Designed miniproteins, single chains, continued (5). Designs and how they scored, part 48

Each design is a single chain, and the fold is of that chain. pLDDT is the mean over its residues in the fold that is shown.

## One batch from the design tools (miniprotein)

Design m17648
Fold by ESMFold2-Fast:
Structure m17648 (fold): chain A 83 residues (1-83)
Amino acid sequence: MTPEELALQEAEVELARKMLDNLERGNGMSEVKEQYREYFKKRAEYLGIPQEEMEKLLSDETLNKYWDELFTRFVQLILASGP
């Protein structure tokens, strides 16, 4: 695993924990959306995705559509990683 891959994995786990914390507190997911955008931006940069395509993928419509799927995946990741 490269240092860049490790940093992205750590950012993904941290985002998942913040998503769970916000849900547990009954907060809206708006605060986490910006952190998700930053994570996705770093991921896209690592994969060499052009900025124009990245902006299209980071639209509110796209994020809202995949929110439930992303949340479920991140919860499963945390549970699989242990307590």
Scores: mean pLDDT 64

Design m17649
Fold by ESMFold2-Fast:
Structure m17649 (fold): chain A 79 residues (1-79)
Amino acid sequence: GPSPEAELPDDVPVDADLTDPVVRETLLRAVEIGIELAEEKGLEEAVKLFREAKRLLREGRDIDEAFRLIEKGQELLDE
């Protein structure tokens, strides 16, 4: 479907080097946008998923789980 202006970026590659500061910055910005969109829509579960992903990305731990949480949050935003 059409991509709205405040949508999370979908152009991050699946095999992205998560030690790359540009990739990590892009994911952090995507999560922040996701939190704002989820809060505006009143989707408490999506807010929690994005907040947890942001925490994991900032701590540099369980990055694969952080990516999965972002995908789950995006699914909730699309409902």
Scores: mean pLDDT 71

Design m17650
Fold by ESMFold2-Fast:
Structure m17650 (fold): chain A 69 residues (1-69)
Amino acid sequence: MTPEEKLRRAYAGILAVKKLKELGYISDEFADELIERFQKEAEKYASQLTPEQVERAKARAEADYERFL
């Protein structure tokens, strides 16, 4: 799995956890912990990528999020 794909998955994870928190399916504390973990992963992989790859990963995560939710 490429760093770009890992970044896409981290962003998708953040979006999914925010939605689960909004819907009340998970606690605020648990949601915030998961978001922090995904943000750290996103920063780690973004540092290995070009700005164009980062934007592509974000766009794809948003498209995947809309498709699933």
Scores: mean pLDDT 81

Design m17651
Fold by ESMFold2-Fast:
Structure m17651 (fold): chain A 99 residues (1-99)
Amino acid sequence: NPKDEFLRLVDEIVELLQELLGVSEETARLLVFNMLTGEVVSPETLMRLYGLSPSTARRLVRLQEEASKLVLENKDLPTLERLELLKEYLRRKLEEENK
């Protein structure tokens, strides 16, 4: 079921973003959709909209820039495949921080 697979991938990415950034589930879920659009939101806007600390907002901007590049380079792929790429990217980032 493609809808169930979509929701599962979104939930897995949300969990990764929560571990990477320490944000709420609601914030992480909104960030997934921002990343999928390939748009980079300014750190000031992230602090204002989501109540993020300056350090978390700067870190998220870097993740958004890299995710945006990845998504835009793969814009012709189906949404599920782009979600898989985003998940793998975020998982790798989390592994790098826990070394």
Scores: mean pLDDT 80

Design m17652
Fold by ESMFold2-Fast:
Structure m17652 (fold): chain A 79 residues (1-79)
Amino acid sequence: SMQDLRQQVIQLSAGVVLLTMGAQHTTDPDALARIRAQLQALLQQLQQLLSQNPDMPADLKAEAQANIAFAQDAIARLA
């Protein structure tokens, strides 16, 4: 349903935000490597969600795309 789709986007977006905040509060290289890997997994999930839902409402599509860009930027900074 559209409500389930909205909830999935919100949950994945929250994950990206929480992991990015975690990265800002640690200098442990092992923790940073784990955060980077988890961000990459969330990025793949958001991309899959977009590809599997071509009829996604424009507002949800924009939200998912914004979070993909945010995750990509965070991953690049952790490299």
Scores: mean pLDDT 87

Design m17653
Fold by ESMFold2-Fast:
Structure m17653 (fold): chain A 76 residues (1-76)
Amino acid sequence: SMDTVQLAQQAIRLAERARELARKAGDEELVREADRLVRLARELVRKASDSLQDILTAIGLVLRGIGLLLDAESLI
């Protein structure tokens, strides 16, 4: 759905920022974690479901994306 898609796209942007910082720092593990989150969030975008379950899943991915970005920022 629109709500799920917007949340999932936000999670993708957070993870892509974390991935870029991790890549510059040479943290291959954090790059892989960010890539995994991007894949999961893209699957939600493709599914485009309005279910409460998918909205809650997308919120969880946003929170995980924030965590990855904070971890990546600690590498600087």
Scores: mean pLDDT 84

Design m17654
Fold by ESMFold2-Fast:
Structure m17654 (fold): chain A 109 residues (1-109)
Amino acid sequence: MAEIIGPRTLTITIDGETIATLSNISVEQLSETSALVTADLTMSSSTRSVTISVRDEDGRLLAEKTVTSSGKVSLLITGLKPGSSVLVEFTATGTDGRTGRAGVTVRLT
C-alpha cells in the first residue's frame, strides 16, 4: 500500500508570497507498479499554472501534468518499481514567469 512521506498540505511561495496551496494530498496504490495521486489545488490570481511532476529515485521523469485552474487534480503514475519511492513535485509558475515548488515523497509497498 502506498504512503505519503511528508505533509498532506503544501504551500508554494515566490519571494514570500503564497501563489498556490495543495491540500488533502492523497495517494492510492492501484497495483505493484501504479498509483493515483490526488490533491485539492487553490491558485492565486498571480498564478498562471501548476505542473505536477513525478520522478524516480534516479531523477527520471515518470509522469507530468499541467493545470491552469483551481480544483481537484489527479495524476496516474505507471511504470513504478515495486517497493520504490518517487518524488511528487508541484511547480507553480507566476504570471511574471517566476516559479516556486514544493513536493512530497510517495513510497510503494
Scores: mean pLDDT 83

Design m17655
Fold by ESMFold2-Fast:
Structure m17655 (fold): chain A 62 residues (1-62)
Amino acid sequence: AAAERQARLDEIATASAKAAGKVFNETGKDITDQEKIDESVKKATEAARQAMAGVRARLAAE
């Protein structure tokens, strides 16, 4: 089902954002604010979801 794919893409995007945040927090000692990390993850997920919606539409048409 299409919903399954959308859920997976959203999950992958969230996981990727979290992984990137971990590495960034380790390297960028200036960014150790947990609140900022949480907000960044939420914002990244929203942006990724919008982008994924477009990709999904194209994939379905292909």
Scores: mean pLDDT 64

Design m17656
Fold by ESMFold2-Fast:
Structure m17656 (fold): chain A 66 residues (1-66)
Amino acid sequence: SEADKEKAERARKNAEEFAATLKTPAELRALGQMLEKEAEEARKDGEYELAESLFEVAREIRQRAE
């Protein structure tokens, strides 16, 4: 639904904004792990669009930590 899509986009933007405040690769890796955990919980709750968005942004943030 459009509401599920908006929720997924807001979660992505919140994660990206928080990542922008972090200064070390270790902090970015920790954020990525936290977001992956949230994505797993969202998937278990049937929030598939939210889960997909969270997995995707977690991967991107972890890549920035390289």
Scores: mean pLDDT 86

Design m17657
Fold by ESMFold2-Fast:
Structure m17657 (fold): chain A 71 residues (1-71)
Amino acid sequence: SAPAMVRFEKEISVYSGAEGNKRKTYKITAEAPAKDAENILAGVEKLQNNISSEGVKGEGPSPLILGAEEV
C-alpha cells in the first residue's frame, strides 16, 4: 500500500509597478509523507509570505490569479 502523502498546491498573485498594473502569479507545489507535513507546510508558508511581500496589493481583497507560472 502507498504511504500517506500530503500534497500542497497554492497559487499566489501579486501586483507590482505603478498603480498595481503588473501582475504575476506563482504556483507553489509540495508533496511529502504525512510525517514530514509540518516541515513542508512551514516551507510553503515561508514562500507564500516572501511572494506576497514582493507585490503591491490592489484595492479590496487580494485575489488569487491562476495559471501564469509554475514552480
Scores: mean pLDDT 59

Design m17658
Fold by ESMFold2-Fast:
Structure m17658 (fold): chain A 72 residues (1-72)
Amino acid sequence: SEADAIIEEFKALYEKNKEKLSEEEKKAVENLLRTLEDLYQQLKAETDPAKKAALLSEIRTLALLAKQELAE
């Protein structure tokens, strides 16, 4: 699924860059990852198509922010 691909791409970017990050930056990225994982679990449990679309949109937005944090 799109959400699976987004989360896996983010995890791969984190693994590639985590040694360049400060401990505070690592905690910030890990908190974003936990939020993404929580939203993904909600998405898998959701049955309403409109709510699924909203959750997927939130996952996309947070993943973009997390990737920007890693790119610095």
Scores: mean pLDDT 80

Design m17659
Fold by ESMFold2-Fast:
Structure m17659 (fold): chain A 95 residues (1-95)
Amino acid sequence: LGGPGKLIALHLSYLANRGVKEAIKEAEKGDIDKALKLVDDTKKQVTRIADQYQMPDIKKLATDYLDKVREAIEKGDVDKAKKYMDDMVKKLESL
């Protein structure tokens, strides 16, 4: 990847991590609808930035993990959602 691609991946990692952390907090409060909306809004933002910079592989990686986070929250598995968030960040930062 190198240079600019690495920086965009780090930025997307930061953005996704922030959004998912807020979603997890809402899920822990029992507000699943709000948690899912926050994940969906985060996916929309990540998709827009990845498309703007023509990074389909990063887009796929981030959105695949955000979809897994969404499913974990839907199933009430907050610990699994946290694991997917950590895995996503680690993968994006290792690009």
Scores: mean pLDDT 86

Design m17660
Fold by ESMFold2-Fast:
Structure m17660 (fold): chain A 60 residues (1-60)
Amino acid sequence: SSVLTLLDQAEKALEAGDITEAEIQLGLADLVRAVNKIDDPEILQRLSTLRQRIHEARLA
């Protein structure tokens, strides 16, 4: 799935400390998910978890 690839890219960017790239990749993942009407609870949970991690990283 293209969504899973974008989520993996967002996670790698966040691990590298590239918060801006992580936000871009997460935004693209959410857009692709919405357009394709993906209702997979595992994907929704990954999106939620990454969004929270990025938010916490920005606060530091």
Scores: mean pLDDT 86

Design m17661
Fold by ESMFold2-Fast:
Structure m17661 (fold): chain A 74 residues (1-74)
Amino acid sequence: MEAEEKLEELRKSMTEEQIEAVRYAAEGIYEAARSIAEKFLNDPSVGEAGKAEARKELENIARIEEERAREAAA
C-alpha cells in the first residue's frame, strides 16, 4: 500500500516526462532482474533453494510481461 501511495504523491508533483522516465526505469529493472535470475539458474555453485527463488522471480517477471503484451494486443 505504501508504494501505491508514494507513487500517487510523486505523480501529482511530477511532469509527464518524469512519469515516463520512471516507467522506462521500471522496465529496465525487470530486464536486469531477469538477467540476474538466469545467471543464478546457470551457476552450478548455487544451491537448489537459490535456484527455486530465481525460478520464482522469472515466473513473476514473465507473468507481468505477458499481462502487458495481452493488454497491448487487446
Scores: mean pLDDT 66

Design m17662
Fold by ESMFold2-Fast:
Structure m17662 (fold): chain A 54 residues (1-54)
Amino acid sequence: AFELQLGPDYTPEKLAKDLHDAGLLNDAQKRELEELAKADEDAFARRLSELFGA
């Protein structure tokens, strides 16, 4: 698994958008991650790890 530390100027919501724009997330995954970024950053980090690292 990878640990990803995001800087204060790079938000989890922006990361989800950038990954979707790069074709690494489908529409449902982007939506899920954007909702998690707003509600629970720990759940966002866990979900991101499940999708790209494990």
Scores: mean pLDDT 71

Design m17663
Fold by ESMFold2-Fast:
Structure m17663 (fold): chain A 86 residues (1-86)
Amino acid sequence: MKEKQLEAALILTLIQYKDWSIEEAENASEEEKEEARKILEEQIEKGRERASTISGTKEEEIDEYIEELMEKFPEALELLRELEKA
């Protein structure tokens, strides 16, 4: 995962799983970011296994799809910031 994509994913994970504001998530400590990373990695693994099982698609092809979704995280974070301004 590219650094910018990972950072956005971690921020979104903190917002979603800890009910944090964007400001709180952006100012997260290294420990808090590590917790978010573990949550994200667990979700990816569970999602991959379930998607592969349901679709019959090979895990390698699911990984490609996950990478495409991860590329959208910076855009999703920016959209969330714009929505909070409104």
Scores: mean pLDDT 75

Design m17664
Fold by ESMFold2-Fast:
Structure m17664 (fold): chain A 79 residues (1-79)
Amino acid sequence: NKEEALKEGLKLLEEMDKDEEITEAMAEVLADRFGLKLEEVRERVRREGLAETIRDLKLEAAEKAGRKDLLAEIKAFYK
């Protein structure tokens, strides 16, 4: 089930957010994949956590790509 898999992933990210080393590694991966500065991603993760940061990056990427379908799906999931 897609919804269950996504919710499990979010729970895992919340737990990983407590591990400083894993959080830093994830920030580096996100910065590289989304073409952002590492400092920007670190600030977002520390302020709002891994799950929220990933959601926001997905929304920004979907908007830049003009993918209204993905925007609607992401927003519906994170209601």
Scores: mean pLDDT 71

Design m17665
Fold by ESMFold2-Fast:
Structure m17665 (fold): chain A 85 residues (1-85)
Amino acid sequence: SMRDAIAERLVELALTQDGPIRLMLVLLANLILDGKSLDEAIEEVTKRFNEYLSLQPEDKRKILEKKFKDALEEARRIWEEVQRE
């Protein structure tokens, strides 16, 4: 299915990432497999990631926020590409 194809590509993307970004991408893939839209899944993952960020020092927060934003932009591209097929 389209959801299976998207989830597989998100897990492949996660394998290129370390630590908390990898975990967030795996969570995103699972939420999509559970039937959530991309926007609903991103909202839930962003909420969890922000809770994690609140525990980090300011300098680490800025680096992690950028990595997370870049990963979500790639996730949106994956969704759009699979939707075109």
Scores: mean pLDDT 87

Design m17666
Fold by ESMFold2-Fast:
Structure m17666 (fold): chain A 88 residues (1-88)
Amino acid sequence: IDDEIEEAKKLIEEKKYRAAAQIYLDILKREPDNEETLKEALELVEELIKLGDLKLAKMVLEELAPYVNASKNEELKEKFEENKKLVE
C-alpha cells in the first residue's frame, strides 16, 4: 500500500494523472476504509481542478463517492463536496 501510494505520487510528478487516480481507486476497491488513500485521492482531484482537467476530476469524484459516503471523517466529506461544486 505505501509502495502503491508512492508510485501514484511519482506518476503525478510525471503528469500521468489518470494512472495515479487508477492506483488510488484500486487501493480503495480492496480497502474501502483506507482513509489515507481517500485523502490522497481527494488531493489529486483538487490538483486536477487547479490544472483545468475538470472531466477527469469529475470522473474520479464519482468513483470516490461511495468511499466518502461510508467515511466517518467529516473533513474528507467537506473536501469532497467543495470539489464536487467546482466540477459541477
Scores: mean pLDDT 82

Design m17667
Fold by ESMFold2-Fast:
Structure m17667 (fold): chain A 80 residues (1-80)
Amino acid sequence: KKHLLEVIRLFSELGKLAPEDRERIEKAIAEIAQAVAQGDLDKALSIAKETITYLKEKHKDDAQVQKLLAEIEELLKKAE
């Protein structure tokens, strides 16, 4: 639970760096938060992984975005 809350925080920072994807990131944050509140960790992890995969490919050349995505990936490994 704690690691998924940190993932939500980092996604919020990611939305500031990639404003064109902010709406998509905010929707993912809301869906992850709802899944965590319901105890559905599999759903929360699935949404987070899909969002990371999309942003990692789209922002391949953005070093700051890639750095935050790597931090989120490490937190997801600890949440499993």
Scores: mean pLDDT 80

Design m17668
Fold by ESMFold2-Fast:
Structure m17668 (fold): chain A 94 residues (1-94)
Amino acid sequence: MEIEEIKKKLKEVAEENRKSGDELSAELNEELIELLEAIEEKDEEKIKEKLKRIKELLEKLNQLKEFENLEEEIEYALELAKKIAEAEEERKKK
């Protein structure tokens, strides 16, 4: 799945989460979109800022993970974004 498709799916999931009152999951999906944009822009400072916020949201959702380095944090966030996008795509397939 291409980054643009992942961002589109994450935006749809975030909107649905806001409609259901799940503000934490909505914010997580919005921050994942901004992380993907920061990666495309190669903005290391934004990547670090977005990863920090994603970790805070994951902690609040009781999904906290410990990472040894920035690359591992980025890889985890990208895999999470991809899994959310794929789950949304499967949910839309009847």
Scores: mean pLDDT 76

Design m17669
Fold by ESMFold2-Fast:
Structure m17669 (fold): chain A 62 residues (1-62)
Amino acid sequence: ASETLREALERYEAGEISREQLRDVVVQALVARGVSLEEARAIVAKLSDEELVALMRELAEA
């Protein structure tokens, strides 16, 4: 999980993946942690790019 999140964040910062692809990775990480798919999608949809990156870093560290 942490490796996948770190790789996705690095690829996003390099411009290799889209914001939508990064959001999907975060949704999957939240679901893996016990958040429902519907709730995870709702959370991620409200995040700015900066908030999305911050959440990714927190999820990768945890």
Scores: mean pLDDT 78

Design m17670
Fold by ESMFold2-Fast:
Structure m17670 (fold): chain A 85 residues (1-85)
Amino acid sequence: SRRQLEQAVQHLDEAINAVKKGDIEAAIQHLSEAVGHARAAGLPPETLEQVEQLILQAVSAAQNGDSKKAIEHAQRAKQLLEQQL
């Protein structure tokens, strides 16, 4: 579903913005929402697995205070989703 893809991308953008502002709790919430929408989007299985792995890596990096890595992983997940639009 295009709507689910657009929602996943939007939540990744909101997560990246939250990390940049130091709002790690909001970032993790948006990353979790992005996973939910990605799962509902009807992505190819390999693409979904890559997106989920990148989002989980972004969550881990954010929790560990690695804002740069959190942003990098979230941006990569966003790029993969945008290729499906």
Scores: mean pLDDT 90

Design m17671
Fold by ESMFold2-Fast:
Structure m17671 (fold): chain A 68 residues (1-68)
Amino acid sequence: PDAAASAAAGRAAIARAEAAVREGDTQLAKQHLDIAESHVVAAASAGDDATARELGRRGREVARQAGL
């Protein structure tokens, strides 16, 4: 249950970060990426390496687009 909850929350945080980047709000994007990173760590700790890698890659792509 915890791994699935972290996956869902992490994806939601990435989506919010993507929306913030489109709005030009780099500070909000960073805030959502920090939340997503917490869920990457939680997924990895739960043994859900596929979700951790996916969220990590998406987060890094959003950060690059935001200039972070």
Scores: mean pLDDT 83

Design m17672
Fold by ESMFold2-Fast:
Structure m17672 (fold): chain A 112 residues (1-112)
Amino acid sequence: MEPSPLELLQRLTPEEQEIVAEAVRKFTEIMDELEANPDIPLDEFIERVESVLRELAKKLGIPEEEAQRILDETRQRLRDAFAAGATVDEIMDIVSEALTRLLRLKLERREA
């Protein structure tokens, strides 16, 4: 069974869990704004999401090269999703997957 986001969070230190909680809070605020205004400029939305993911990766000590690969893929997936008229839930799934990938990288680096 693939580890759930909750299982990945439980493997982090309390300090790292607080860093992730702050990022989740910021994503919730961004998604609430998107739901209230679905006509928000795409570039502004993507820049806000990328900024939160980049800060999270830096605070978790994930190497910039590995973090940048996830950010580049997430940016492309968000652009494709918006072009396809994706729902807020589908956009949230893309952001949640990016967060999960960063957490997996953090834990893999700890186990190496």
Scores: mean pLDDT 79

Design m17673
Fold by ESMFold2-Fast:
Structure m17673 (fold): chain A 75 residues (1-75)
Amino acid sequence: SPGREAAILLAEGLLAYLAGDDATARALFEQAHSFGEEGEELTRELERLVLPHLLAGDLAGARAAAQAFIARLRA
């Protein structure tokens, strides 16, 4: 679904950003934005899963949460 694809692109963009690959992150975020309002609910779910790790400075936990989210949506 478009919403699922948008959410996966946002999660992959976040992973690229956390890895220091700003160019890849930008491209993935721009692709996700092209889906418009599709995936807003899944995007909020990703935020709820990842944000607590980012606020705690736990970049490894943030990566793991984003990776698990992508794996679940691709299953």
Scores: mean pLDDT 83

Design m17674
Fold by ESMFold2-Fast:
Structure m17674 (fold): chain A 72 residues (1-72)
Amino acid sequence: TSERERGVQAARTAGQSVADAARKAGKDDLADQVLAETDSLVEEARSDPSLTYLQVVARAGEIVQRGVDAID
């Protein structure tokens, strides 16, 4: 498995966890937004072979941070 694919898997796992937390808080629209942003990042990572593992992880972290902040 490539390091980039590891980044993609980590991004999906983190995005899903935040989406699950948003749904438990009654914020279904936020959950859908977080998953959509995560899916967009995954598609970009797969379509752009120059996108590094660290760049994928950093962008996933930004999506997670915004989601968590919006749940509060």
Scores: mean pLDDT 80

Design m17675
Fold by ESMFold2-Fast:
Structure m17675 (fold): chain A 60 residues (1-60)
Amino acid sequence: TEENKKVADEFRAELEAKGYHFTDDDFTKVYSSSSLKYMGPDGVKAELEKLKAAYEAAQK
């Protein structure tokens, strides 16, 4: 959980630096999901990439 939260926090910081904007709810859903707790860091990164793609789709 702590490690997954750190991965999500770092991903958020990188995207925010590029002009992306997310809510805390977006990241809470990612790292608090029971399924993601079993996926490990790579699974968390995959879900964060989906979050990024959804954000980009909403902007375009």
Scores: mean pLDDT 70

Design m17676
Fold by ESMFold2-Fast:
Structure m17676 (fold): chain A 76 residues (1-76)
Amino acid sequence: VVSSTDMKLKLEIREELVKEGFSEPMAEALADMVVDAYTYLGVPVEKALEIAREAGLRSKDVAEAVDLAGEEARKL
């Protein structure tokens, strides 16, 4: 169950990534990944966001970016 805090955090991260030049679908998927890494893996938001940005920049599509970001977050 997604908490109100998690939803707010996701929206803020999504808006920031769109501002940085990511497409809306990419920004939404990466924001979901950041919230999941923070909530379930205990990764600090700032570190999870760095991982998500790198994955988005290196990946050809949304699915690849989410997979790459998830793998990097689990290594922490």
Scores: mean pLDDT 79

Design m17677
Fold by ESMFold2-Fast:
Structure m17677 (fold): chain A 78 residues (1-78)
Amino acid sequence: EVVEYLKEAIEAVKKGDFKAAVEAMNRAIQALKKLPGAEEALDAIHKAYQAMANGDREKAIEYLKEALEAAQRILEKL
């Protein structure tokens, strides 16, 4: 489920395992694309990718938490 994938991505970033983080984010993106109103969550994941590319792990975790909150709001409405 998308919430589990985002939590896995956050833990992977904390560990510095960027390969595992990218794999978890890709699974979250695939799950989110099947849901209406996923634009905010998808945008937050994109920002997390950019933060990781810049070496900013703290910002990457922040954006992934924003994606998690947005995904949870979508699931509460379904």
Scores: mean pLDDT 83

Design m17678
Fold by ESMFold2-Fast:
Structure m17678 (fold): chain A 77 residues (1-77)
Amino acid sequence: EKEKKLKELEKDIDKIAKELNVSRFTVYAALRRVVAEKKGEVKLPKDTPLTKKAQEILDKYGLEIVEEFLKKHGLPL
């Protein structure tokens, strides 16, 4: 079940990367920032299209699934 959600999250990230014409690592960085802001660790300086898409992913999959994905695939920055 978690594995299925992680696969769907990876597909959504790939789609966002293609739509915004950015690398997967750029999307990973945006997700990391949105997760950190939700945990109160940082403040987001700008509401860019990339940040909004990352926020939608976090809302769709939830904090735990997104964090697990980033732990496996979020490095390097």
Scores: mean pLDDT 74

Design m17679
Fold by ESMFold2-Fast:
Parts: sequence; C-alpha cells; structure tokens
Structure m17679 (fold): chain A 97 residues (1-97)
Amino acid sequence: SKERAELLRETAELLERNARLIEEGEDLGIAEGITLISLAVGKLAAERLGDEESARLLDEAADRVAELLRAGDREGAIEALREAAERLRERAEELEA
C-alpha cells in the first residue's frame, strides 16, 4: 500500500537524521528521547494501518537502540538506527510491488 510505504520511508529518514545527531556528538539522553518518540509514533501508525510486520520491526529497533544509548555505545546506536532505516526502506519497496 502507498500509505504504508510512505510512512516507512518517512520513519527511515527520521532514523537516519537521529543517527547523524549521535554521530555529531549530540547528548545521548536527548538523542534517545527523540529517537524513541520517532519509533513509537511510527509503530502506532503502522499498527493503525494493519502493518504488524513493520510495527514489530519498529518495536525491536526501539528496544535495541534504547539499550545501546543507555550503555553509552554511540557507534552501536548509529549502526542499529541505520540498519533499521534500511529494513524499513526494503519493506516499503515490497509494499509497492
């Protein structure tokens, strides 16, 4: 569905921006707050659109990123965010096929 694909691309762009904020030395607590809100909003939207798979991916990404940020692992958090963004983009392409 076009609406589902658009949501996933927008969420992926937000995750990539959050990864750049962490890479640029943003406070990890601020980065955690922004990132977890973005992931939570994306998950709720995916659930309302009936996309259980995307909701699951977003939930798993939120847990992983929170764990890494709380541990102070900036590189791990950046990697996890970029990996999640890539998976969301791949899912968006599948939904348009």
Scores: mean pLDDT 81

Design m17680
Fold by ESMFold2-Fast:
Structure m17680 (fold): chain A 62 residues (1-62)
Amino acid sequence: SLADLSAQLKELQDQLTAKQLQLRKAIRDGAPQSEIEALQKQVKELGKQIVELRAQIDKALA
């Protein structure tokens, strides 16, 4: 349902915000490059999932 899709979108957005904060902290604190790269990949993947889910919601609303 649209309600389920909206709830999933909210959860993904919250996860993205948390990972972006972790990435900023890792960069600030001079974490190993491997850790920074892993967080960057996670942020990118969450962003992709959000775009795909928004497209599903837009199609359902059309």
Scores: mean pLDDT 89

Design m17681
Fold by ESMFold2-Fast:
Structure m17681 (fold): chain A 78 residues (1-78)
Amino acid sequence: DLPSLASLRGEPREGELLRRIAARHGVRIEADEPLDENYVWSVNGEVVEDFLALSRRIEAAASQPGEHTLRVERLRPL
């Protein structure tokens, strides 16, 4: 199972670690910045409501069969 972003929050390399874990489950996360709960993000161009919604989108992709690429973009601080 893909660990929740909440369990990786606060680590200096959180975004990089999450990308590695997601890749193990066939999900490639493309992000220009480390994933951080203090920012608003988008997934494949769609704004997510909060950081929990971001983590759920990633977990949902990891649970789907096949390979998926998610482009995750940092938009603005909360």
Scores: mean pLDDT 68

Design m17682
Fold by ESMFold2-Fast:
Structure m17682 (fold): chain A 62 residues (1-62)
Amino acid sequence: SRMAAASAGAGARTGGGPAEAARAAMDIHLQGSPEGARRAALEGGAPEEGAEGAKTGMDVSL
């Protein structure tokens, strides 16, 4: 199941497309903050990518 979990995680990041952009658009409508939408749209990924990337990035950056 660990392998399946890792695959699911990769799928979530790879799902950075029109569906993710639409979700970001909803966020700016409800929150009124285009910052979150911009981050998601520009990255073409998930907003959580930044949070997880920070942890992984720090380890890899070292």
Scores: mean pLDDT 48

Design m17683
Fold by ESMFold2-Fast:
Structure m17683 (fold): chain A 78 residues (1-78)
Amino acid sequence: MEEIIERARRAAELMAEDFEKGAELMGAAIGEAMRNPETMEAVYEIVKEAAARDPRAKPVAEETEKAYKNYEEGEKVR
């Protein structure tokens, strides 16, 4: 849990220095976070903060939001 959140924070920092590598690391963190809704919520907040600082991160935040909502809505409807 904490490791995944730290990985997401590290990815957000890396996106400022090397966007492509940072985005790849963020994608991996999101994939791991999807197994736990609390972790996914924390990672999504980190991604939103990164997108607020860098518009290049906006598509990553949008895809993360879709994954988070699909996870919550799909699991609750089923």
Scores: mean pLDDT 73

